# Designed miniproteins, single chains, continued (2), part 17

Each design is a single chain, and the fold is of that chain. pLDDT is the mean over its residues in the fold that is shown.

## One batch from the design tools (miniprotein)

Design m4558
Fold by ESMFold2-Fast:
Order: structure tokens, then C-alpha cells, then sequence
Structure m4558 (fold): chain A 127 residues (1-127)
């Protein structure tokens, strides 16, 4: 069980596929039930924390990534790349702007603007 929980946590961090996240969620729910039946409260709490992270990631993908990708006609990977770039900017890390063509920079700026708009809308739902 512990080795499986560690592997599910690794998969949770790596995957951006909603279907895979839903499978991870289902397996974590079964592991939480097993831990509770066995009186293993420490494992049950660890699995519950991972389930909260799955829910947060599913919310991000469904409410932010997928709608923005669909509206702009871009891949969900492109939206996630823009979110990573935005995260770096917010952390005070300089983006490698000099590596982008003017056309790529314009597309990236449009994508970041759409992501920010969708993020504000998603934040209004959880506030």
C-alpha cells in the first residue's frame, strides 16, 4: 500500500490527463477506505491529502485549462506552458523572452491574458 501511494503521488504530479486523474482518484478512494478499515489513520490522512490535490488539479484542468484551450483553439499543453511561465513571473523569475519570435511572443501574451481571465473567473467560484 505505501509503495502504491508513493507511485500514485508521482503519477498525480506528472499527469495532465483528466481521465488518468479520475483513475488515480478512484484508486486513492479505495486505499483510503482500506486504511480506515484497518485503523491506519496516518495512511488515511496521507491519502486524503492526495485526494485534495487530485480535486484541486481536476478543478484547474476543467475550469481553467480545458475552457481556455477550447476558446483559443490551442492544446491544453500550451495552456499549461503559459501557466508555468506565469508562475515563474509571479515568483520573480525572469522569462526567457529573447528566445521567442515576435509572433510567438504575441501568441503567448494572448494565451497568458486568457489564462489570467479564466483564473479570475475560477477564483470567483471558490471565494
Amino acid sequence: NRDEIVELARQLLETTEVEELEKIRERLEKLREEARKNGDEETAKAVDNLLRLVDAKLLLLKELVSPVAKELGVSEEAVLDALHLLSDILQGKAPKESSFSPEERERLNRLISAVLKALLKAMEKVS
Scores: mean pLDDT 73

Design m4559
Fold by ESMFold2-Fast:
Structure m4559 (fold): chain A 73 residues (1-73)
Amino acid sequence: SAAAARAAAAGAELGRAMKELGEAYQKGDVEKAKKAAERAIEAMRVLQTVRPEEGAGMVAATQADADALLAEM
């Protein structure tokens, strides 16, 4: 279905963004880490629109995790 395809695409983007965030963190590249975190949060918002019940609070949780990681840099 279109919803399943959208969820799969958003999940793949989230995975890519989280990988880039980790790589930027290891390199100390704060600006790249911020960009990767923004993409991860946006991908999570897309997942939340496809699966609202599963996504409840996940954007806020993902933002908090991203903020904590950036604070360690």
Scores: mean pLDDT 77

Design m4560
Fold by ESMFold2-Fast:
Structure m4560 (fold): chain A 84 residues (1-84)
Amino acid sequence: MLNEAIRAEVEALLAELEAELAKTTDPADQKRLEEAIARVRAALERLGTGGDLDVPGTELRAEFEAVLAEARAVLAEVREREAA
């Protein structure tokens, strides 16, 4: 089972990515945001099939955390570019 706090954080991140995609007019940034959203959704699905999210140090958990970090980085880069 996914921890409710982790699930809420992932849902919030997806909402922020989708909101930024709706504001973005640059095709390259749109593609990066779409790829980030797809990766986060795919990682969440993999964990939903009985992955060891509650076991620290599993490769699946590390991959999930890496995907979330990458998605946050993409979101920050796009926001910084739009602010300029």
Scores: mean pLDDT 73

Design m4561
Fold by ESMFold2-Fast:
Structure m4561 (fold): chain A 86 residues (1-86)
Amino acid sequence: SELEEAIKKLIERLKLNEEEKERLKKMLELIKETGMEASLELTEDNVLTLTRVFELDGKKVRGTAVGKLSENLEFVSESFTVEELE
């Protein structure tokens, strides 16, 4: 799955130990269980961008959350934007 590949890439890029890998996987599994299209991107500054497509008031929208990973690998959202798709 695309999300599973993104998780593997994040683990490799962050050089995580085994406990940190398990915490990250658990966090991302919660996102995966939504059943919606999702993508994840991590920058060199540990800025994580989560993009999801979902329905809001009968319209397809793209939600983008940008935040940072904390030392305990919790995602702290700093901004959230919603874009209407045609």
Scores: mean pLDDT 62

Design m4562
Fold by ESMFold2-Fast:
Structure m4562 (fold): chain A 56 residues (1-56)
Amino acid sequence: EKKVEELLKKLSDAEIDIIYGWYKEQGLSVEEIARRFGLTPEEVEEIIKYYEKKKK
């Protein structure tokens, strides 16, 4: 969680929202999203999970 928090500090809330939208609405793979943002697929998965937890 600490590593994810540090990662989230480097990304804006708008960028996190875009990542989630690309995954849920456009059906992009975590690997494709990771490539576009300069992240790892694991980091993208953690961002998606964190965003879902924040909303609920």
Scores: mean pLDDT 76

Design m4563
Fold by ESMFold2-Fast:
Structure m4563 (fold): chain A 71 residues (1-71)
Amino acid sequence: MVLSFRSGQGGEVKLEVDPSATLAEAMRDPAIGPILGSAFKDVAADELDESSTVAELAAVLEKKGIAKVEG
């Protein structure tokens, strides 16, 4: 699963993630954890917890216009 984050400078950051992984597992990855952990805490911490899946976080981020799911 690919998550696409839009930057304000016209760039795009793409993260390849496992949609079935828990947020606790994904946040331990040094490559994706900082970006996913920041998005979770800033945008979805009131709706989700560490036992929620990356797919559930992706749905919240897409609903709020923060990221897009590609593929």
Scores: mean pLDDT 77

Design m4564
Fold by ESMFold2-Fast:
Structure m4564 (fold): chain A 62 residues (1-62)
Amino acid sequence: SEEQKRRAREALEARRKAFFDYKTKNLTPEQKEYLEELIKKNREIGENGDVDKAREFQKELE
């Protein structure tokens, strides 16, 4: 069902977020939010085919 699929996606997202939080536990909440935003933007730009912008966001994450 759609509800089961949505619940499964939410569980996977929660697990991924917990792992990200573990990896970034020494960062401030603001820094974590900024990194999450950059990762999302990088994925969106890559999906759009703009490889130059994707590279710039990847450099920012480094």
Scores: mean pLDDT 67

Design m4565
Fold by ESMFold2-Fast:
Structure m4565 (fold): chain A 92 residues (1-92)
Amino acid sequence: MVGYMTDEQFVEVIVKLAEFIPEEKKLEFLKLAMASYPDESRLEAVTREVAERLGLEDKAEEAIAYAREVRAGGEEAVIAAQREMYDLLINS
């Protein structure tokens, strides 16, 4: 689904999903969501926009660093991050 979205649509979807996440876990959700974002060339810009809309502007760099580490771990690491993101949404 995310692969078909514009950056604006992706940001809107993630922000809406974050409404179901407890405030304490929003940073973890941001990290996991951005680790699942497919375009490395736009990762920084999209992460900063999502972080600003979630009130986590000061954590954007941390989320970017985490996303890059997960992606460097390969497909299995990205799938694990996606699963953790869904677990947060279901169990929040």
Scores: mean pLDDT 79

Design m4566
Fold by ESMFold2-Fast:
Structure m4566 (fold): chain A 94 residues (1-94)
Amino acid sequence: MAPLLSTRGRIIRVDYTILDDTTIRITLTFRNVTRQQTQQYTLKILDDIRQVPGFIDGTYTISDDGRTGTITLRFQNGQDARNAGQWIRDTYTS
């Protein structure tokens, strides 16, 4: 239960976009963090998502100011991507 909740006070905004049937992008904006901490939190969230069914790969980028992490996720098929999109909505968005 605890891992996602432990980062909640550091995340001030979560945006996600479905780019393709099989590709989802998540953008996380952090407060009171260093670039290194933004990278660590972004990787932690990416690792959490890796356990979602149909996951193939994920990449991440950190903004130049070190306050925003962006994760791009690829899935085996459109159904797995949609299921992952729903899980992300329930977990990281209202």
Scores: mean pLDDT 72

Design m4567
Fold by ESMFold2-Fast:
Parts: sequence; structure tokens; C-alpha cells
Structure m4567 (fold): chain A 98 residues (1-98)
Amino acid sequence: MEEERRREEELRELARRAGREEGRAMMLGVELVLALHDPSTPEEVVERLRERYEEAVRRAQEARRLYREQGLDNRTYLEGLTEGIREGQREVDEILAE
């Protein structure tokens, strides 16, 4: 039935979103830790990374909660994770270019 197909698509989208938000948070978190250990990093850069990381963590927690409730496709989650890492890397590159 069409309802089963729609549910499968919704679950797949939720898995991808959960992965993407987690990947973004991971990348921002790694760069924040590196910035905190590098005394040459400007305070403004550290503050910007912290703000983005805190936002990303909240979004990842929300998406992960929804994903856990469904018990979804790990492959789609991993694809989202790769996308999120790339998004986080771009945000880091933009912050560091300032």
C-alpha cells in the first residue's frame, strides 16, 4: 500500500536527518576542542565555534531522539553522517576565514 511506502520514506528521511545533525555536531566539536588547545586562536573564533557547536548539539539530540524511537536504517543514518561532517567542515572553514 502507498501508506507503507510513505512511512518508509519518512523513516529514511528521519534517519538521514539524525546522521546529518550528528555529523555536523561532531565536526564542530572536534574543531572547538582543537581551537581551545591552540593559544593562537582568536577569542572571537572560539566563541563562534562554541555557539555553532551548542546549536548543533541541541539539533542532533532532537533528531537522535526521533530516530531512536523508530529503530531505523543504519545505512541512511551513515550517509547523513557523512553529509553532516561536510556541512560542519564548511562552517568551520567559514569561521576560520574570518
Scores: mean pLDDT 81

Design m4568
Fold by ESMFold2-Fast:
Structure m4568 (fold): chain A 74 residues (1-74)
Amino acid sequence: SLVDRLLAEGRAGIDAVIAEGRAQGLSREEIASRIHLLVAALAERGRAAGVPREELVRLVRELADYGQDKIDAM
């Protein structure tokens, strides 16, 4: 489904943002901000493509949780 593709893209994007941010010496707060923007952009793409609100809420929650877990492990 489109949601499954957005989830996979989001997880890969979060991993990339964390790797790049760590390499550049960014703070956890700066990395978290970049993850937030990435997740918001993915949610907007899903909304524009007609993904139901309930699935968008789940997408945002799952990606936010994934990103927070990765930041907490830094």
Scores: mean pLDDT 89

Design m4569
Fold by ESMFold2-Fast:
Structure m4569 (fold): chain A 60 residues (1-60)
Amino acid sequence: SRQRVIDVLRRTDPDEARRLVQRLKDSKSFTPEEQRRFEEWMRQLERRAEQLVRERLQQL
């Protein structure tokens, strides 16, 4: 979920978490090109969040 990505980023990269929250607010006015770039960036963030969760599970 988007909230999980935000929570993970707040712990690892607070500046990027703030940028994500801002872009989510701005997404209502995005062009199709900006929306595609935003979706790609979100997929990268979700993959990063999943990797961090997997690393924690492996340590347990």
Scores: mean pLDDT 73

Design m4570
Fold by ESMFold2-Fast:
Structure m4570 (fold): chain A 102 residues (1-102)
Amino acid sequence: DEERIRRLVEAVLRVAEIAKELIPLIDEVRENRTPENLKKLKEGVERFREAVRREAEEFARANGVPLTEDLIDLLELTAHVVAAENLSEEQLRELLLANERR
């Protein structure tokens, strides 16, 4: 249980690092919506999606749970929140625990 949450926190933090790389790409598109800037953002989003899938697959395998769309969505959404709000590891742990309390 505690080990599972620790691994989930670590997976989300790794994906959040990639999500943070998207912020300057989004800002470039906001300032100047060129085909070049849109292509960079698209490539960044594709890297983020790949990382989410990879981390979800590894977490599922390591913890003996099925790879579900819910797990993929959980990693993607929590990584976005961490990147957007600059959540600490402690705040992320609390967010994940709140979702496990049912």
Scores: mean pLDDT 83

Design m4571
Fold by ESMFold2-Fast:
Structure m4571 (fold): chain A 114 residues (1-114)
Amino acid sequence: SAWVLDAFVVNKELAWKRYLEAKEEAKKTGDLRKLKHAAAQLVGGILTNSKSTRVIPLGEITGEGLEAYSKLSEEKQKDAEEFITKILEAETIEEIEKLIEEVLKKYNVEFEKP
């Protein structure tokens, strides 16, 4: 989807901050839409290891996202499709948190505490 392509242009540190903010909002509102988007961008940022500080609005397609995705190995493309699909299908905050923890462990990524 258009939304998935946007995941691959965000720096993982920026994506992590957005993920934490979106998770806090989801806990207050019960609306998972922003959290799912932020989690998908975090997966994209982890897989690309991007240094970009670009902010991507919800639902915008960028050529940078398509280019970054196309440069991924077949294994990383499969991981992106699997994890992002599972995140978009998740019904709870806990399911999304578990999926993010699995990606972090698989790629040996650690973030600074918020």
Scores: mean pLDDT 72

Design m4572
Fold by ESMFold2-Fast:
Structure m4572 (fold): chain A 85 residues (1-85)
Amino acid sequence: SEIKELEEELKKSSGKEKLILMAKLALKYVEEKKYEKAKEVLEELLKELTDPQLIAAVQAAIEALEKKDYERAKSYLLSLIRLLS
């Protein structure tokens, strides 16, 4: 599955590539309705970040998931991936 492929790539990644893969993995979990796993990945991503703009984007995605606004969460994750790329 795409999730399994992303998880395996994440194990081999570091730096910016790791952050991009974490954001992509979180997005795929949201698409698959695995919302708790998406939140866990985003909370781990948050620990890796020092950029205030990226931190704000991750926090916005987490808040949207907690409010069960899954379309808004996907929108924030797509924006996060764009910012990281």
Scores: mean pLDDT 87

Design m4573
Fold by ESMFold2-Fast:
Structure m4573 (fold): chain A 80 residues (1-80)
Amino acid sequence: MVEIEPLSPEQLEELVEALRLLRRDLEEALARGTVLSPETLETLEAFLAFVASHRDQLSPEAQEVLREAERLLEEQRRRA
């Protein structure tokens, strides 16, 4: 396996903030009935996979936000 280099505390904070914004935006899109493009869904899925690869560095609260974002993205894929 390719060893994933650990994120710095600053990089981790930026990534967690981006994750929180993404979760909010996905929740709002679902509430409004907005269907995301396949290209957007692929980009977001890649981002969530990257965050998940650093799951061990995330706080319990950040891990829950990641789980919710993954669930919301799956719901968006079902609507696309």
Scores: mean pLDDT 78

Design m4574
Fold by ESMFold2-Fast:
Structure m4574 (fold): chain A 63 residues (1-63)
Amino acid sequence: SREDLIARLLAAAERAQSLATARAIAHEMLKLGLISEEEYREIYAAPTAEAARQKVIERLRAL
């Protein structure tokens, strides 16, 4: 379900330790239509892995 998908993405985001991993999760969210191109670019431009991870978690929790 959508809820199960969001829960799995959230679990992955909470374990993300690198900027590359956080960006990969954001790209998957974009492909699934969960975030906009603008939201994806905001996450991609995050200065640190922690900043990107927090943005991903925030977007997932807002769904």
Scores: mean pLDDT 88

Design m4575
Fold by ESMFold2-Fast:
Structure m4575 (fold): chain A 61 residues (1-61)
Amino acid sequence: AVLDRLQSFLQLSDPSTKPEVLAQQYLELYPQDAELIAQLAGLPQNQSLEAAIQLIKQARA
């Protein structure tokens, strides 16, 4: 599942890395997840980067 992949990616990442950087890296590794990430964040598909940033921030809160 997309959330499981994102969570695993975050566990392997430096916790001090900015969400914006992690979001770009995640979407480069899993470009097929872009649409589902946008849907999960309630954003349009063309805002998948913004969606990934939002989900990463939520996961870290």
Scores: mean pLDDT 82

Design m4576
Fold by ESMFold2-Fast:
Structure m4576 (fold): chain A 64 residues (1-64)
Amino acid sequence: MTVEEVEAHLRDTLGVPDTPENRARIRRQAELIVEAIKKANELKDKSVGEVGLELQRWVEERRA
């Protein structure tokens, strides 16, 4: 899934006015969603313990 595909879906879902500010916000959100999907795909072949540790680290990185 590409950033452009997620961006289009977010535009359809949010129904916000088409402004440069809203385009930038939607773009940032789409990039974060694509990053999360990539991380989930990386973890699919790992053990449950490894997935737990990786997810905990990933969440901590995004909270800081």
Scores: mean pLDDT 71

Design m4577
Fold by ESMFold2-Fast:
Structure m4577 (fold): chain A 74 residues (1-74)
Amino acid sequence: MDEERRLRREALEEAFRAGGEVLSDAQVDVIAEYLGLSPEEKEELRREGRPLDLDVLEEIDPVLAERIREAEAA
């Protein structure tokens, strides 16, 4: 469990390092749910406004990338 969460966080960090589009609140909510973040951690992630490359994320964690893309459709 903890190792899977670490790998998911590492995948997300690599996508943030690549850079891209700033995430919407809905997309941040999806990331927080997927990683099991606390409300405080989610608020910090939203406040940082880090750009994320969804194409890079899709190569590493396609499930998370798909959920983030679908967040705009909900």
Scores: mean pLDDT 76

Design m4578
Fold by ESMFold2-Fast:
Structure m4578 (fold): chain A 97 residues (1-97)
Amino acid sequence: GEAAIQKIREIGAQMEKETDVAELRKLLQQMVELSTTPEAQKEAIKEITKVAEKETDPAKLEEMLAALMELLRKSEDKEVILLAIGAILRVIGLLLD
């Protein structure tokens, strides 16, 4: 629902400012758990990708990759699956740079 999407956006903003890998993992886990609809899953993928594009710490990128893989695993919507695959490839590219 709309409340879940709003919470996902709030978690995304917190993730941008988070410096601790363990706390980032907790925020990512909360975001994945809230992502029960295709709309929420798409929003979670967008928020994770946005944070990843600004991230240089490989440990944080690996946590974001794990969360994107969980979103891919739990998704049944074709658009969500394609967005998750694109985001996963993007994060892998960042890890290789």
Scores: mean pLDDT 89

Design m4579
Fold by ESMFold2-Fast:
Structure m4579 (fold): chain A 89 residues (1-89)
Amino acid sequence: MAEAEEHFKLALEHLREAVRLEAEAKKAEAEGDLEKAKELRKEALRHKAEAAEHFEKMASLASPEEVEKAKKALEEAVRKEEEEAAKEL
C-alpha cells in the first residue's frame, strides 16, 4: 500500500513537471530561443519517462481497479496543469 501510493505520488509530480517544462519550451520557441526550447523538451521527456516507470511500479503493486482510478487521476492532473500553463502563455 505505502509503496504503491509513493510511486503514484512520484508519477503525478513528474507528469506535472513535464507539462510545465513543455509549456516553457513552447514559450521559448515562440521567443526564437530554439536551443532553450530543445533543452526544456529533453527535461520534459525525462520526467515523462520517470513518471511512466513509477506508474508501472504502482500498477504492479495495486489492484486493476486501483490502477484504473490512478490512471484517471493522472489524466485529470495533467489536464489541469495544461490548462494553467495555457493561461500563462
Scores: mean pLDDT 81

Design m4580
Fold by ESMFold2-Fast:
Structure m4580 (fold): chain A 55 residues (1-55)
Amino acid sequence: MSFKEGLELGKKQSKDPSLVGYDPETNKIAIAEGDVDPNDFYSDEDYTTPLKITP
């Protein structure tokens, strides 16, 4: 399964698709819910664009 396909599935499973991104620690799709920091996730599989775009 491609990362792009995994991201699409994660967004569909999440109530808030804007919180779904890539986790560089686990190299997997993750959801920034609860007390997790969205800045630790990325919106793209190359880890170039942080999930949280405004600091």
Scores: mean pLDDT 64

Design m4581
Fold by ESMFold2-Fast:
Parts: C-alpha cells; sequence; structure tokens
Structure m4581 (fold): chain A 81 residues (1-81)
C-alpha cells in the first residue's frame, strides 16, 4: 500500500524528531526527567496517530509495533546524555 509506505517514512521522521528533542532536553534537565517527559510526549503522539488512522488496521498495527521501539530509543538517548 502506498499509504502504508508513506506512513513508514513519516514514522521515521517522527522518531528522528523525538530523538533530537530528547538530546536537547537532556542538556538542561536530569536524564531520568528528560526520559519521563519525552515518553509522555511520545505516548501523546501515538494516541493522536491511532485516532487519525483508526480505520486503517495495517497502520494501527505498525504504530503498535514501532512505538515501543521508539520509546525505548528515547529512554536510552535521555539516560546516555
Amino acid sequence: SSELEAFKKELEKMKESLIKLTEELAKTVPGEVAAQLMVALAEKEKEELLRKYEDNPEIVELIEEEYPKIVAEVVKKALEA
């Protein structure tokens, strides 16, 4: 599906944005605090995407599969700063 392939690219860009924001935030607050705030942001973005694509089961499955991985990378990046 062309929509699924386009969404995969959008997810990669969102992941890159979240990682960059995490790196910037970790310069100003403790890593544990940065992790907590960035996880909250990622979960909010996930909910917005699930609502937007609720009628597309392939995209919903991709969101459910990929977001735990994105959250893990965000936590790792925050704690390594």
Scores: mean pLDDT 85

Design m4582
Fold by ESMFold2-Fast:
Structure m4582 (fold): chain A 84 residues (1-84)
Amino acid sequence: SMEFTRDQKLALALQSLIAYKLTKDESYLEKARELFKELGYSDEEIEEIEKLSIEELLRLALKYAGEDTEENLKKALQEIKDFL
């Protein structure tokens, strides 16, 4: 079984929330909330994270994935633009 680090799990939670904001599919929101709760975030903290923009969520996700370069952010934003 694959064991994720705390940072990898946080990146996955943030990516799930980004997927929700792009698709409006509530299954991604449910996955994000479950992952945040497993990481020990409170309901109030999760609500504040849910208010963040797609760009802010991407910056955080790249940071916790260990890929927090401006080049990686630019590529991720371009990929999102191509899907919209």
Scores: mean pLDDT 77

Design m4583
Fold by ESMFold2-Fast:
Structure m4583 (fold): chain A 73 residues (1-73)
Amino acid sequence: PPPSDAEIKVAMAAIEIGVGRVLEKKGDLEGAIESYERALEIAKTVEDDPEAQKLAKEAEERIERLRKKLEEA
């Protein structure tokens, strides 16, 4: 059967987390934040899904850390 809308959204959020990690490793902290913000927005649209909640938490933690790092620069 085709994947559910929730499954597609979880996959999209996970991809955005992956993109953010690559950008972060390249030193593109602003681009990484944008990818993590997209991941967070997508993950928040999925109700009562533990994987979506995990991705949202990871995105929030990474955004906060990177924003603090940019303020210190």
Scores: mean pLDDT 84

Design m4584
Fold by ESMFold2-Fast:
Structure m4584 (fold): chain A 87 residues (1-87)
Amino acid sequence: SEAELEARIAAANEALAAVLATLSDEQVRAFFVWEAREIAREFPEYAAEYEALIRQALTASREEVVALTLELLRKAQRLRARKEAEE
């Protein structure tokens, strides 16, 4: 159900936020770049958008990169759920 999906996304985001809080600024940025590229490979129709976000993240503050990472995970999980439902 959508409620179960949203609960799972919320739990995953909370766990990721806790992990990101233990990382350095460089590690947080590297994690975001890696995740964004993996999602771009999984959803090539959004690759240009994710590459633009990667460029933005290179000059963004730590807090902005953390927020971008959490939003990226939320969007990716919703895209995966939609793709699974269409298959």
Scores: mean pLDDT 83

Design m4585
Fold by ESMFold2-Fast:
Structure m4585 (fold): chain A 82 residues (1-82)
Amino acid sequence: MAVVDGSNADEAYETAKKAGEEGEKKLVIKNAGNAEGASAALLAAKEGGIEEVELLSRNETAIKNAEEALKDAGIKATGHVL
């Protein structure tokens, strides 16, 4: 399991990409309410073979949008509104 901070788009992408390259199947994205960081992490997860993502944010709409995108890609997504 790898943890990604969605508040920093470049770091989120690199962390998620490395997790996928290392064979991680589960990713946790904190601060998923930041659209750029969340989008970067989602892209890397889809390409890296991640199978499950947990989304943590205070923004319910951002979580809903991210869950929909991940489920469309065949990834199990679970959102937690803080």
Scores: mean pLDDT 76

Design m4586
Fold by ESMFold2-Fast:
Structure m4586 (fold): chain A 82 residues (1-82)
Amino acid sequence: MTYAVVMVTKDMEKKVQIFEGTEEEAIEIGKKAAETGEIPEVEGAEVYEGVEGIEKVRSLGEAELLATFKGENNTVYVYKIK
């Protein structure tokens, strides 16, 4: 199943990681990203910055929001792609 982790920084920068995995893995990655300010690297993942990442997620299908994690300098959104 395809998941996307989207991190929005305090400076309004967007970082996106798209990967194949499980919901449990996606949620764990989102938590870690909010805690550290970096999205953990997943084997075989596609990594994008800014608008390009958001456009890529939208091109893959319907995005379902699974979780939102708030860090000190970021907000992380975890999506399931249908």
Scores: mean pLDDT 82

Design m4587
Fold by ESMFold2-Fast:
Structure m4587 (fold): chain A 86 residues (1-86)
Amino acid sequence: DAAELERERALGERRAEFVRRMGELAGMPKELVERVVEVIRRAAEDPDYVVSKEEQEAIEEVERYLKPLMELLAQGLSEEEAVKAV
């Protein structure tokens, strides 16, 4: 379904921008952030894309950095307040 693929691409772009923005605010390594952003975009663009073990490890590393921030955001803190609180 072409409409479903378009929706997945849009969600992928939003996720990629979120990771980039929060990565910059949290002071994460730029190379690690950009690698995860590229994987998110590739997976959204190509439904047959298979995430490699190295790509999965990079995603898990970024998730470890972002998990405390995401938990604070879920509690209603702003992005700036969440970064200051971790």
Scores: mean pLDDT 75

Design m4588
Fold by ESMFold2-Fast:
Structure m4588 (fold): chain A 71 residues (1-71)
Amino acid sequence: KEEELIKEMQEVYGVSEEEAREAIRLAKELIEKKLDDDSIADYIVNTMDSEKKKLAVSYAYLALKEEELEK
């Protein structure tokens, strides 16, 4: 669930709750674009200004992608 993902991101990447929620929001937007994984990775690398944000968005993207495929 989203709250579990937020806690995991805080523990693993040291992001704040607000940063984790923003990463989840951005990941959902990337999923809605229906781009390939390489295009998504390039977008994350080129638009995020910190390594923590890049890792958090990538983690959220993968977790949400898995959840979407299970439904």
Scores: mean pLDDT 74

Design m4589
Fold by ESMFold2-Fast:
Structure m4589 (fold): chain A 82 residues (1-82)
Amino acid sequence: SEELEKLLEELDKELLEKILEDPKLALEVALYWGENSSSEAGKKLGEALKNKDIEKVKEILKEITDTTNKFDELIIEAIEEA
């Protein structure tokens, strides 16, 4: 959805500032989004995050977000530190 993409971009700015102080928050937000997504890609993301499958997470994020936003980087970092 165009509206969803725009909303995520706006939210990403505030979330990024908070998440820079707590990368674990990024992981929790991504897990919540993945588990509550109706999309197949979102569901796969939630599963990969629960399994801490970093390579699979990277693949799915490329398909969903095109991996250009800093939120994706923080999610990967949080998984590696967990």
Scores: mean pLDDT 58

Design m4590
Fold by ESMFold2-Fast:
Structure m4590 (fold): chain A 89 residues (1-89)
Amino acid sequence: LEKAAEGARKEMKKLGIPEELIELIEEAILNKDGDVLAAGTLLARAYYDYKNKKITKEEFIEVLNDVIENTDDEKVIELAKKFLEEVEK
């Protein structure tokens, strides 16, 4: 698991994923938390696609709201809200 978390970290850092999101996903891998890992991975993909203009601002906001609505993890919710605040500026 430690090697899987390290590999994921290196790949996400290379893709420009924010450090807070990398930490969330790394911790989810180490804790075998499938729900947080799924939500974190969805956020990372949406963030990457948005920054590379593969999805619209509106589509990114929809993913953020979906994660907030369907996740009970406080760290995931706070991170999604932070991204939502940044794109609303």
Scores: mean pLDDT 83

Design m4591
Fold by ESMFold2-Fast:
Structure m4591 (fold): chain A 70 residues (1-70)
Amino acid sequence: LREAVSRAARNLALDSPDPEVKELLLEAARSGDVELFKEAVTRMLQSLGMDEETAERGANLVVRHVEERA
């Protein structure tokens, strides 16, 4: 899981236009921390126009897909 989270976070960081989101994703990639990755994805989705509740649900789906591939 840690390696899958690190890879997913790094890939998302490369495509993120928001510097703050990019920094959070790079930290998640470095640590492999699932909760930090979830927070970074939630912030990324909010920056794309999603409200906090919808972004959190989206982040949970992303984490689940990463876990299924680990």
Scores: mean pLDDT 78

Design m4592
Fold by ESMFold2-Fast:
Structure m4592 (fold): chain A 74 residues (1-74)
Amino acid sequence: SPLDKLLELLEEEKKKADEEEKKALDRAIQVVRDSIARGLSTAETLVRLAELIATLDEKQKELLQKVLEKWFAS
């Protein structure tokens, strides 16, 4: 599914991330995992991710936006 691909990309970015980046990635991973477990749509998951991104610092926002752009291009 599209969400399984997003989860894979988030986990891959986590392998090379610093401590602050890992915290943001872990929160995004939890949002995606919870959405998959609950059977939420891709659109509903994106709303939840946008809410998360709005709470993050600039560097964390840029990281997650980069991952989402890569995912949309897939």
Scores: mean pLDDT 87

